# Ledger of designs, part 76: designed miniproteins, single chains, continued (5)

Each design is a single chain, and the fold is of that chain. pLDDT is the mean over its residues in the fold that is shown.

## One batch from the design tools (miniprotein)

Design m18640
Fold by ESMFold2-Fast:
Structure m18640 (fold): chain A 60 residues (1-60)
Amino acid sequence: SSLEEELVKLVQEYADIMNLSEEEKARLIALTRELASELSEEQQEKAIESLKQQIEDELS
């Protein structure tokens, strides 16, 4: 889904900011996909907004 893809992109950005290894990124992405498949669209949107805020806070 488009929401799952957005979550994965944000998780990749977060992993890059945190300087995670490629192996750690791959695991985090896999976990994100598993969790996203269990979430409603509303919950996925909320997760996207929360992660965007966390990324903004890390960069400021």
Scores: mean pLDDT 82

Design m18641
Fold by ESMFold2-Fast:
Structure m18641 (fold): chain A 88 residues (1-88)
Amino acid sequence: DKVKELIERLKKAIEENGKKEGKLEEAEKAIKELEERVERELREAVEGELPKISREELAEMVIEAIEASEAGTLAAYSEAVEARLAAL
């Protein structure tokens, strides 16, 4: 649940960076893809699928999101997500 909240913050940062650089369309695509993946993982976990959310998988999502925007605010959120996974 808290991981989903962090991903939502990442989406917000991507959107803001996209607006700043005028790359909003790319940011929207990255956000949509992240949202779909996160919702899928959470839904399967609730249903008892127990998907393994590895650091590598989440890092891939973050990297793809970063490609759609510039470094800065997004970098801070990315580090927060990785720190949370490391605490697991």
Scores: mean pLDDT 55

Design m18642
Fold by ESMFold2-Fast:
Structure m18642 (fold): chain A 74 residues (1-74)
Amino acid sequence: SRVDIVLEVMEEFLPTLSPELQARFREIMELLRRSETDPAAAQRAKALLIELLADPEAEAIIREMNERILKRLK
């Protein structure tokens, strides 16, 4: 599924992140795992991802992750 691809890519980036970003990414990943049965979890995951975009370091990582996700979806 699309969610599985997103989770796989996020897991690949986890070891390269600071402990603080790892914790935030793990929270988002847990919400994404619940997103298929819980619309509120999906919305919360999206909101947390948008908050990460306020950090230039996190923005760069999210951009690279998104490019990798899009490659695997094609």
Scores: mean pLDDT 81

Design m18643
Fold by ESMFold2-Fast:
Structure m18643 (fold): chain A 78 residues (1-78)
Amino acid sequence: MDELLEQARRDGEGATAYLGRLSPELGAEIRRRVDDALATAEAAFAQDPQKGIQVGVQKAGEVGRLAAEKIAAALAAA
């Protein structure tokens, strides 16, 4: 359990740092969405750990898809 939470945070931080190097604006937008997703998952986890984990996984997937779409659009525009 702790390993999955640590891995998710590490992946989010790494992706945010990488995007920040490509475009500060894009990095800031993705970071805000990651922070919002983590806050939502943590709030759900505080009420129900099992549901919190499920919400966290779903939100991580949504942010990952959005980040991939934004990166693809930025690369296509370059």
Scores: mean pLDDT 67

Design m18644
Fold by ESMFold2-Fast:
Structure m18644 (fold): chain A 75 residues (1-75)
Amino acid sequence: SDALERQYTIVLAAVTVLQSGVYFLDRRLQEAIARGAPQSYIDRLQAELNTLRRELAAREGELARLRAELAAQRA
C-alpha cells in the first residue's frame, strides 16, 4: 500500500541518519581515546554512542518488519 511504502521511506531515512551519527560519533570517541582526553569526556561519548546504537537497532528492527510486509504484498 502507499501508506506502507511511505512509512518504509520515512524509517529508511531515519536509519540512514542514525547510521551516519553512529559512524561519526564512534570516530570522535576513538580519536578522544587516542589523544588521552579526560575520562569524564570519554565516558560521556560512550554513553551517547550506546544510546544512539540502541535507537538505531530499534529503527533497523522496524525497517526489517516493513521490508518483510512490503515483500509479502508484492508476492
Scores: mean pLDDT 89

Design m18645
Fold by ESMFold2-Fast:
Structure m18645 (fold): chain A 84 residues (1-84)
Amino acid sequence: AVEEALRTAQQYIGKAALYLEKGDREKAAEYLLKAADAVPDEKISKMLKEAAKAVLESKEEGLKKMMEAMRALARAYAAARAAA
């Protein structure tokens, strides 16, 4: 279901944020790519893939891109729950 996919993606983003906070940018990027694959929305999936690339270059840019993707995902999840 769409809600389950969005929830799974949110869990992966949470793990990515945890690894980014610990300084493990490679694992953070890995979990962002897993989140992108879990998301049924192509636009949000692309945002998460861009966040993964940004994380590998810069923690600051990666965090910024991750927050943008998280906000988009949260809106999609809220919309899916409201429609159910």
Scores: mean pLDDT 80

Design m18646
Fold by ESMFold2-Fast:
Structure m18646 (fold): chain A 64 residues (1-64)
Amino acid sequence: MEEEEKELEERKLRVVAVGLQTDPALAQTPYEEIAKALGYKSKEEFDKRFKEIFGKTPEELRAA
C-alpha cells in the first residue's frame, strides 16, 4: 500500500520533470501551483521529494 503510493508519486514527478524541460506553459507555471496540484503541502516539501528522486530541485532541473 505505501509502496504503491510512493511509485505513483514518482511517476507524477517524472511527468512534471519532463514537462518543466519540454512544455513552455508548464515551465512558466509557479512551482507552488505545481506542488499543490500534486498534493504537496508546500513548495519546500515538493522540492525535497523531487531532490530525493532526481538528485536536484525543480529549479535546478529547469535551469539545466
Scores: mean pLDDT 73

Design m18647
Fold by ESMFold2-Fast:
Structure m18647 (fold): chain A 120 residues (1-120)
Amino acid sequence: MMDEVRELSEEGVGLARETARLGPVYVEEAALAFAKAMELAKEDKEAQEIVAESLYEALRILADDPEAAVLFARGLARLIETDEQAEIARRAIERFKEDHPEVGERVLKAFEEEYKKKKE
């Protein structure tokens, strides 16, 4: 489980790098990798911190492309199912917002709006 959480988190970061280089086709795959990592980490706080740190790194990679960062956040919000998973994502986005306040605010807003739609 921990090895799988780390591998999926590393895959998500790698797909964020490919998104930054090659365009938005990899955004959904990056979001899916992180959603799978969050599901595996749901009972393990140490694994959740690994996912949060990797999400922060993925967002930093996407910082120069705000549209891709927003699309990634929306994709992630659509794939996660629990409030605990949403909190892992929020921690990473809030940390990203401290370093990149303009892009981070857009990412946080897009994530919250998409996640709220699921709760209706």
Scores: mean pLDDT 82

Design m18648
Fold by ESMFold2-Fast:
Structure m18648 (fold): chain A 115 residues (1-115)
Amino acid sequence: SLSLDEALERSLALLDELLATEDEERRRALADELARVLLSIRDLNERNELARGLEAHRTPHLRLHFNLYSPSDSAAQYAAAELSYIGNVLDIQLRLQKGDRALVEALRAALRALL
């Protein structure tokens, strides 16, 4: 698993490559790797920190809503938070695969603010 700091550094490098590429296959591979990096954050407090950072840097191109994890969560509440986190990462993946450059720029700004 990755720490938040390791995931942020790797994500920013991948976002820089996404801005530089015009190749569809390369773009798809980079988007897939970004999703794997974000899903590799296993600490729930670090996932919440990422979620809060993304929501704090909301733009017309970055409008994600997260259900945050809590140590007092029931199994159902934990499942809702897990589905929210995974669903948002997969949404990012699909949009980046389609060449959403405005999303790349918005993510880059939000993730840099968390370093």
Scores: mean pLDDT 90

Design m18649
Fold by ESMFold2-Fast:
Structure m18649 (fold): chain A 90 residues (1-90)
Amino acid sequence: MDAELEELRALAEEAGIPESSLENALLVRETMVEAVRRDPEKWLEAARAGAARTTDPRAHEAYRRFEELLPDVGDPQTAYEMERAVLDAL
């Protein structure tokens, strides 16, 4: 298991977050990574379009980071960084 996943589980346990909630979040993450891996060009186009439409600097940075990391989405570390970039923009 990735070091990031082990760290997230430890932090969730310390914070009292139910394991079922963490499992659902991880399942959503895996589904997203699989979707991006199947059609990276589609997701690149969507990210660029999103960046062009938004006036929020935080959302713009998130789209920019997503585009930057997307070619390596199959790498667990890159997938983690993409997730963090999206969460930081929300």
Scores: mean pLDDT 61

Design m18650
Fold by ESMFold2-Fast:
Structure m18650 (fold): chain A 73 residues (1-73)
Amino acid sequence: MDAQLRALFEAHDTDGDGVLEGDEIGAALHALRVTFDLPLSELPRLYRLADKDGDGTIDWAEFLAAARELLSP
């Protein structure tokens, strides 16, 4: 799971700076949704969980925390 989440993050981190921003965030979260077969209604929740400080950027720790929150039993 973590290796797949990391691959998704890195695939959308076009700058290689370890942070997702702008359209990179939308693409990465959509890829996460499709990969783990999450309903479309979970996408806004995933955005809120990932972008906790509202600065429009998501680092690896925020991305992992958001994904784990949705995938947790």
Scores: mean pLDDT 73

Design m18651
Fold by ESMFold2-Fast:
Structure m18651 (fold): chain A 85 residues (1-85)
Amino acid sequence: GMRAMKEEEWEELVRKLREQLEEAKAQLDALYEAGELSEEEYALAKEYLAELEEILEAYEKGAPREEILARLREVHARILARDAA
């Protein structure tokens, strides 16, 4: 299970997530500049990405891995629910 993940493997996962967040920001900015997103959609998406960054910062401050993963899933679920509707 995720609780059995080694610290080094956990660190690699966090680095990968940070890279994906940076790519998501670039993609978001590109979509907004292309006129594919409204100002409100852009602002909402930036808010979600900022929340994900705060979660990663909490990891650096020593928050438990289970708490970090639960928060990441919560944000992801909210984005998917909004996008699907």
Scores: mean pLDDT 74

Design m18652
Fold by ESMFold2-Fast:
Structure m18652 (fold): chain A 72 residues (1-72)
Amino acid sequence: SALEELQKLLKSRKIALELIKKLYEEGAVKIRVEVEGTKITIYALFKDGRALKITVDGEKVEIEEVPAEEVE
């Protein structure tokens, strides 16, 4: 259902915005956001060279440390 997909996307967006706020509070210097269907992928680069990839799809959140090159 298109309505169910929209509701899932709105949930993904709410969670992603909360995570982006936290990443900036933790000192992220670069954030890239990609949206595909109901899935939002957040890439964050920190001053110390650490980089994170966060995938949000509805209420499901996965966090991975990635090479900084994936965010640059």
Scores: mean pLDDT 86

Design m18653
Fold by ESMFold2-Fast:
Structure m18653 (fold): chain A 86 residues (1-86)
Amino acid sequence: SEAEELLKEAGKKLEEAMDAAINKGDLETAKKKAEEAVKLFEEAVKLDPSLAPLVAGTLERVGKIFEEKGAKEVAKLLFEAAKRIE
């Protein structure tokens, strides 16, 4: 489905954000990739609202990883997105 393809692309963008922050120390790229991921997740949930708990849980889990690694701005972005999505 289109929603499943959006989830897959969003997941890839989150992986790119984590690589940028954790392996490269590039917080600007990490934030941009995280913002791209959030947009794709929001589009997926708009197409299939039943995905909201899965997406919110994923954003909270990844946000916690960024928080633990000191990327506080990226973590906040992901936590705020999780709350909007439910």
Scores: mean pLDDT 88

Design m18654
Fold by ESMFold2-Fast:
Structure m18654 (fold): chain A 77 residues (1-77)
Amino acid sequence: SEEELLKQAEEALKNKDYSTAYRIVKELIEKNPDSKFKEKVAEILKKAADYYRSLGFEEEANRILEELKKIYPDSKI
């Protein structure tokens, strides 16, 4: 379920596994673009982007933020 996927993504974030969290929420939103968890997905994508930027992967961070804007245009990033 979407709720189970979201919980798995949040668990990954607690373990600082931003790569896994990103992958899970991307799968969730690709299966259901109108998900009620869209805002939570956006929050996780932003955290993943911030993580990649902290590692010096600016291009990867920017790509994640572009995906965020497409799924949740009203998000403040």
Scores: mean pLDDT 81

Design m18655
Fold by ESMFold2-Fast:
Structure m18655 (fold): chain A 96 residues (1-96)
Amino acid sequence: MAEELLEAARGLREEAATLPPEVAAAALRVADALERAGDYIKKGDRDGALKALDETKKAFDDLADAAIASGYDPQAVEAGRQAAIRFLEGLKEALK
């Protein structure tokens, strides 16, 4: 779980280099939040992890808004946001 979140953060930072600047900035904020969540899980800080996952959800909402504003297809962006939210909610349940 922690390793998967840290790997996802790394992959997102790599992908950010290929995105428009506004979308890249939002993607990097998501990567930072995922890294914090992974670090809290590694430390056994469940409350910190849950808070970081909530921050990650907000960062994904900001990323979706930035992508739509930059001309990405709203339907595709919304599908991605919903998938990310479902994944994060699953992680939150697994931490309880």
Scores: mean pLDDT 82

Design m18656
Fold by ESMFold2-Fast:
Structure m18656 (fold): chain A 68 residues (1-68)
Amino acid sequence: NVADAQAFLDSIATQREALLAKAREAGKDVKEIEEAIEVQREIARLVIEGRFDEAEELARKFEEELKK
């Protein structure tokens, strides 16, 4: 559902603001948090395009990559 994907994007934007603020307070690596959020945006875009299988695969691959 495209409307659900849009709501997900809005949720990501709110989550990003909170995560970046918390990361700055703690002195954490903001770049890694920003990269994770960007991948979430790409996943949402794939969902909007109806490419659900690709969205799921991208999510799994990126999670694995972040654990290296």
Scores: mean pLDDT 70

Design m18657
Fold by ESMFold2-Fast:
Structure m18657 (fold): chain A 99 residues (1-99)
Amino acid sequence: SEKNKRIMAGAFYETALIAEERGDLRTAELVRTLLRERFGLTEEEMEEARRFLEENTSEEEKEELLKKSREIIDEVVANTTDEEIDEAIALIPAEIAAL
């Protein structure tokens, strides 16, 4: 399951990058926050997971994984308030500064 977790983390991060490119900063920040808090990943590890996805999936498999990632993220976004996202984001810089 570790390989599958890394592949899925890569798909989530790719989804965040696509959202950011489209100007959907709310979705991008939510996904990055979830990858940091639920998966315990640094930004470097998120990029490594995205690379692992590319190296371990075909173009067709990647499209299916990105579709699944988008469906999951859309459901999470629909059930998360802006205040919850803003609060999480506001705390992250203070926690990093304390390290």
Scores: mean pLDDT 75

Design m18658
Fold by ESMFold2-Fast:
Structure m18658 (fold): chain A 60 residues (1-60)
Amino acid sequence: GPEFTLVRALATNDPRLLMPLTDEEFDEAIERLSETLGPVAGEYFRKAARELREKARQLE
Protein backbone atom coordinates (compact mmCIF):
# COMPACT_ATOMS: atom_id res chain seq x y z
CA GLY A 1 0.00 0.00 0.00
CA PRO A 2 1.01 3.68 -0.14
CA GLU A 3 2.46 3.74 3.42
CA PHE A 4 4.71 0.76 2.67
CA THR A 5 5.78 2.33 -0.65
CA LEU A 6 6.69 5.60 1.11
CA VAL A 7 8.70 3.78 3.82
CA ARG A 8 10.60 1.77 1.17
CA ALA A 9 11.31 4.90 -0.89
CA LEU A 10 12.76 6.66 2.17
CA ALA A 11 14.74 3.58 3.32
CA THR A 12 16.31 3.14 -0.16
CA ASN A 13 16.48 6.90 -0.91
CA ASP A 14 14.77 6.15 -4.25
CA PRO A 15 12.31 8.90 -5.32
CA ARG A 16 11.21 6.82 -8.36
CA LEU A 17 9.25 4.53 -6.00
CA LEU A 18 6.96 7.50 -5.23
CA MET A 19 6.07 8.21 -8.89
CA PRO A 20 3.07 5.78 -9.04
CA LEU A 21 1.46 7.39 -5.95
CA THR A 22 -1.21 10.04 -6.47
CA ASP A 23 -0.98 13.27 -4.44
CA GLU A 24 -3.91 12.01 -2.33
CA GLU A 25 -2.26 8.64 -1.63
CA PHE A 26 1.04 10.35 -0.77
CA ASP A 27 -0.62 12.88 1.58
CA GLU A 28 -2.66 10.14 3.31
CA ALA A 29 0.47 7.99 3.79
CA ILE A 30 2.37 10.94 5.34
CA GLU A 31 -0.50 11.76 7.72
CA ARG A 32 -0.97 8.17 8.85
CA LEU A 33 2.76 7.46 9.36
CA SER A 34 3.44 10.84 11.02
CA GLU A 35 0.60 10.24 13.52
CA THR A 36 2.07 6.81 14.36
CA LEU A 37 5.59 8.25 14.92
CA GLY A 38 4.51 11.09 17.24
CA PRO A 39 5.19 14.83 17.10
CA VAL A 40 9.03 14.91 16.97
CA ALA A 41 9.73 11.89 14.73
CA GLY A 42 6.58 12.61 12.71
CA GLU A 43 7.77 16.14 11.84
CA TYR A 44 11.18 14.80 10.75
CA PHE A 45 9.41 12.15 8.65
CA ARG A 46 7.15 14.75 6.96
CA LYS A 47 10.16 16.84 5.95
CA ALA A 48 12.09 13.83 4.59
CA ALA A 49 9.03 12.55 2.68
CA ARG A 50 8.29 15.96 1.12
CA GLU A 51 11.94 16.33 0.07
CA LEU A 52 11.89 12.88 -1.59
CA ARG A 53 8.59 13.70 -3.37
CA GLU A 54 10.16 16.92 -4.74
CA LYS A 55 13.05 14.81 -6.10
CA ALA A 56 10.49 12.50 -7.76
CA ARG A 57 8.84 15.56 -9.35
CA GLN A 58 12.22 16.53 -10.88
CA LEU A 59 12.35 13.11 -12.62
CA GLU A 60 9.17 13.88 -14.64
Scores: mean pLDDT 82

Design m18659
Fold by ESMFold2-Fast:
Structure m18659 (fold): chain A 69 residues (1-69)
Amino acid sequence: RLEELVAEYREILRALAAGEDPEAVRARLERLAAAVTPEEAAEIHRRVLAEERARLGLTEEEVLALAEA
């Protein structure tokens, strides 16, 4: 389950970086954030954010979006 959540978060970040429909991608991110526990959100954030941010040049906005629902 956690691995699937991490994979979904990676796809969301990739779509955001690619400039896909921003509202649709953000809605997916907000849905994911609302569907996870604080512990799951922290683990996803830890595993994916730093790695994907470095690779894709993403901002801290994704961190805030995942933390807020």
Scores: mean pLDDT 66

Design m18660
Fold by ESMFold2-Fast:
Structure m18660 (fold): chain A 64 residues (1-64)
Amino acid sequence: SDEEVRKLLREAGLSDDQIDGVLTIVRDAREYGYSEETVRRMLETFGRHHKIPKEVLEKLLELV
């Protein structure tokens, strides 16, 4: 759920802006039916620009 994702990311030390950006990508993936490959690319691109640790993104991908 979005609540579980938000909690995990906040506990990992991400800012509200970083969390909201990740949740937007996850919600869009669910709404528009993006492939796992597309979601992974979007999260990697966002993480690179917003300095989200790779290990946090990998854990998130296991939940989505």
Scores: mean pLDDT 80

Design m18661
Fold by ESMFold2-Fast:
Structure m18661 (fold): chain A 85 residues (1-85)
Amino acid sequence: MEDEKIKEIVKKIGEVLDEARAANTPQAIAEAGRKIVELTNEAVKVASPEKAREITRLTAEIVQALARRDFDGAREALKKLEEVA
């Protein structure tokens, strides 16, 4: 049940990333970064401590890549996050 909730949240992070890429504006990218952090905080609440650390690390990589408009790097970090979920 906990793993299913984490997978659902990671899918939502992917959707937010896709919307940011489609809009491709500084405002949309900043908004996506905020939403991804909020979703990560929800995932961390239901994850084990070990999984929570990995989720936090990979989400930081996604947010940093988005800030650089590196959508390929953000997608790569998301794939690693999907493997952890």
Scores: mean pLDDT 83

Design m18662
Fold by ESMFold2-Fast:
Structure m18662 (fold): chain A 102 residues (1-102)
Amino acid sequence: MEEFIKKLKELRDKLREYLEQIRAAVEAGDDEGFRKAAINAISVLIEAANMLKKAGLTEEASRLQQVAAEVIRALLNKDYDAAIESLERGIEIVDEAIKKLS
């Protein structure tokens, strides 16, 4: 369990980094930086969702998969605000899961 929580915290910290990268890219008008950070965030969201599902946190896993789908849609539509809002919710879901497991 300790190693599992440690890995979730690492994934949460990566999501925070990618959120900061997305915000910086949006402020700079850097469309490529936005795409790269969003793709990386989607991968981390999917990894975290799969981990939560294996731990029996199926509700949090499903919510996190929905967030990943929202970020994918935002990326395809270049909807920067939607990407930021969805990723913020994703981070909150991972934080909720960590608290339940701690």
Scores: mean pLDDT 88

Design m18663
Fold by ESMFold2-Fast:
Structure m18663 (fold): chain A 70 residues (1-70)
Amino acid sequence: SKDDLLRHFDELVESLKEDEPESSERMDELRERTIREAETLSVDDTGELLSRGLQEMLRYTRELRRRLED
């Protein structure tokens, strides 16, 4: 169901925030945007959107880590 997808997405984002706390604020922004975009979508389209949202979060954490290590 769409609710199950959103719950799993939320759990994954919380896990990522624990691993990369410096990215927490940006992950919250990306999560909020992704959830808003999902409001009018089908279950299948929601799954694709959530996957893309997670990929953007992972890219952001890698870029932030690179900058923090400089």
Scores: mean pLDDT 80

Design m18664
Fold by ESMFold2-Fast:
Structure m18664 (fold): chain A 60 residues (1-60)
Amino acid sequence: SEADLARGVSEAARALMKEGASSEEAGLAVIKALKKSDYKETNPEEITKLALEVYREEKK
């Protein structure tokens, strides 16, 4: 649902900011994670996991 997606996006952004990302970096990583799943992933925990993977890979 849209509510689940919104919660997942918020939780992912918060997790990335806790890792040291700026609000802009967190937003971009979440968008990239959603695009990689072709917007099919709506589970908050999986969205967070994908966004963290994107963020950490770009930090290399």
Scores: mean pLDDT 76

Design m18665
Fold by ESMFold2-Fast:
Structure m18665 (fold): chain A 98 residues (1-98)
Amino acid sequence: SLLEELEELLEELRRLLEEVRAGADPREALARLEELVRKVIKLVLEDERLSVEERVGYVLRLIGLVLDARLHPDDREAVAAAIEEVIRLVEELLEKLK
């Protein structure tokens, strides 16, 4: 189920946030965030319940958050903030698709 895949990605994002806050390398965390965001984008693009405009909107928001984090890849606080914003966006998407 697409909802189950999004819920699994949300749990992975929450674990990543805890790891960053516990002292994990921010560059490695950013690389993992980019991998998880790529998976979210794939699921969004494949979801026929979303209009084309809604899919484009979510994809652009996700890409923007990753690009902002790339400006400060060694800043743990900036990387953590980007993960938190991606978590909020995935939670918004899950609520919309329920």
Scores: mean pLDDT 88

Design m18666
Fold by ESMFold2-Fast:
Structure m18666 (fold): chain A 93 residues (1-93)
Amino acid sequence: MRYQEEAAARLSEETFRELAERVEKAAEEIAKEYPELKLAVEQLREAARAIRARDFLTAEIHLSFAIMQAYVLKNEKALKLVAEEAEALNRAL
């Protein structure tokens, strides 16, 4: 039982590392293509940092702010990219 719990924790750690890397990659793509979304990029970087710290509530809050900025600036491509990463995080939790 304890051994299975430790193995599950390790698999979760690899999954959350991958999720943080995905969010960081999304932030880099948005920063390259859409300089007007500076605040969304900062929020995505904070979300990735929170995921690495296992603070998933803070990560969801930062992802929500990134989604809101993309929506307000009417950037459908950035909105879709951020929403896909938020969905990936929610499926892993």
Scores: mean pLDDT 80

Design m18667
Fold by ESMFold2-Fast:
Structure m18667 (fold): chain A 93 residues (1-93)
Amino acid sequence: SPLEEALERFVRQLRVRERERGRLSPEELIDAAVALAHQLRGEFPDTPEEEILELVERALRRYLASLGYSEEEIDELLERARERIEAELARLA
């Protein structure tokens, strides 16, 4: 799926950035997730907002778990990311 390929590229880019520039802050991760959601909405306009949100959150959850973040830390970051993504997508509607 082109949508799944975009999500895989996003996670790969986060890993490359971390390797070259050091660990991303929570705010940098949230900003990256917001930018991805905006990009996906533009590239896949027929995909529901809720589906884009769920896919971005799933990809980010897997990435954070792979870095050793706790479930509590992941849930807190994803809640903040969800709020920022929903606000951005609503602003564009």
Scores: mean pLDDT 82

Design m18668
Fold by ESMFold2-Fast:
Structure m18668 (fold): chain A 77 residues (1-77)
Amino acid sequence: SQEEAIKGAEEALKLVEEAGDAVPERVKEYVRKAVEYAKQGKLEEAGEMIEKAVVLLATLGHDELARKVAEASKPLR
């Protein structure tokens, strides 16, 4: 549902914001866009933003955080 998608995206945002300066602003931008798209009912676009964030996190070696973000945002995948 859209409500579950919004909650998932917001939980993912909390995770990347709590990581602070360890995570580049670009990752946080992707997750913020995912939240906005989910609120608009654009679940495919929200999922694309989450995938970009997860791929970037994994590329930078933040594998555990990438896994947690992917898990939180399951409703968008």
Scores: mean pLDDT 86

Design m18669
Fold by ESMFold2-Fast:
Structure m18669 (fold): chain A 61 residues (1-61)
Amino acid sequence: SSEEDARRALEAARAATTAAEAGSALHQSKYVLEIAETEEAKRLAEEAIREAERAMQDSGW
């Protein structure tokens, strides 16, 4: 489901420890947001985008 896809994207974003992982998670999260069919899926995808952007900023490469 789109909610499961969004939840997986959020977990990937939270697990990202490198800029490459964060960038991959950001791309996935943006894609999931585009295909999200429910408000919960959109909320989770937006949270995943925020987490991935923070991880990219924190990685500093």
Scores: mean pLDDT 83

Design m18670
Fold by ESMFold2-Fast:
Structure m18670 (fold): chain A 76 residues (1-76)
Amino acid sequence: SRAERKERILDLLLTRGPLSVREIAELLGLSQATTSALLRELEREGRVVYDPATGTYSLAPGVEVAALVEAVDRVL
């Protein structure tokens, strides 16, 4: 699903640091068009930021990573 793909992108950026659209697409087995669309959605949500100097996306400074970690500890 779209939500699962967005979570996979966020996890990838958390674990590997800044990545280009191409790198994310290749690592997740998605098209560049699909990856770009998902990254634009995440950017609109304030979850990722794009750096035109490097051509890469990274996690936004204001992302509540603690809330994500809390959610993985135990869910019922």
Scores: mean pLDDT 76

Design m18671
Fold by ESMFold2-Fast:
Structure m18671 (fold): chain A 84 residues (1-84)
Amino acid sequence: APVELAPAEELSEEDVELLRRALAEAAAGALGVPREEVLRRIREGRTRELAEELERRAAAEPDPRRREALLALADMLRAFGAWE
């Protein structure tokens, strides 16, 4: 049944922090670095640099499925870095 759609323009600070931590865990696993280092870079607004590192990893990834996952993660980090 159709209902009113809640606006999705802004996330709460708790939702932003949860997303930040989730992205940090995924990127840390992909890059082989400690989660806390990635989380620090995200908190410093360096999400674009992380996305570029993931894109470089994807370019060197021989598995097409893993390459797609790395590119999707990079896209999520770029989108997150655009939020205020």
Scores: mean pLDDT 74

Design m18672
Fold by ESMFold2-Fast:
Structure m18672 (fold): chain A 79 residues (1-79)
Amino acid sequence: SPLREEFERLAREVRELMEKIKKTTDKAEWEKLLKEMDELLRRMGELVRESGDPELAERFRALMKEVLEAVKEVAERFA
């Protein structure tokens, strides 16, 4: 499915960006990476809505939870 292939591509991009977020020590770079992450997650959400695929919806929910946990841990370094 083209939608499933696009989902897999976006999921890979999200995971790569999450690894960059985990490694950043610069607050300005962190803010930039968070904006990029927000854009990717928005695009994935739109794709999931268009697909009507409950499996993709569940996978997207799990991925969002992973991102939120990673972002929270990194935010504590800049507090």
Scores: mean pLDDT 85

Design m18673
Fold by ESMFold2-Fast:
Structure m18673 (fold): chain A 81 residues (1-81)
Amino acid sequence: SEELKERIERFKKFLEFTLGKHPSELTVDELVEVTGLSREEAEKVLQLYKDYTPPIDIAVEVFKLDKETAEKIVKEFFRKH
């Protein structure tokens, strides 16, 4: 579906943007700009990232991807980077 494709693309942008960055290097405003999440969702992402929450769990909680889709995206992303 178009909605699922949009969520996948937002999550991929999140992974690209946060690659190699410490939580202190991230701002809510930058996360909104990069991912297209609402400010409230971006604040939740930043909190989860500061708590060292695994990317798969962030995908499920905020980007609303199913676990299998999230696992595939994360595996393919970190294999290429």
Scores: mean pLDDT 86

Design m18674
Fold by ESMFold2-Fast:
Structure m18674 (fold): chain A 67 residues (1-67)
Amino acid sequence: SMMEEEQRALEGLEKGLEEAKRLKDLVVARVTLHEIRRALEQTTDPEIAARLEELEREARKLIEELS
């Protein structure tokens, strides 16, 4: 199911960002931001889009904190 695939991808991005925060890893944070932006370009689901937008804001904040 497309919804199940998008949900699984979202969970992966959430875990990736949490790991970047834990490790203070700027490279992982930048890669995760890139993947979040690609997912935003592909989704038409407003709930998935809203959650991805929140993750994008968190990833950008983390990159600013680590820069």
Scores: mean pLDDT 85

Design m18675
Fold by ESMFold2-Fast:
Structure m18675 (fold): chain A 57 residues (1-57)
Amino acid sequence: DVDQARLEQAGRRGQQGLQLVTEILGAKNIEEAKKIIYSFPTPEDAALYIRKRLAER
């Protein structure tokens, strides 16, 4: 019920976030963007890279 609606909303937010990051990184698709993000040793390194790419626009 309520938990299922919240999980669906969280999933949608996650997918929208991945879509935005995919566009910022210039990746071909969400899977490629995830591959780039997971190639970093820490989440902080990934966030810095995303911020750098966003600033280059």
Scores: mean pLDDT 69

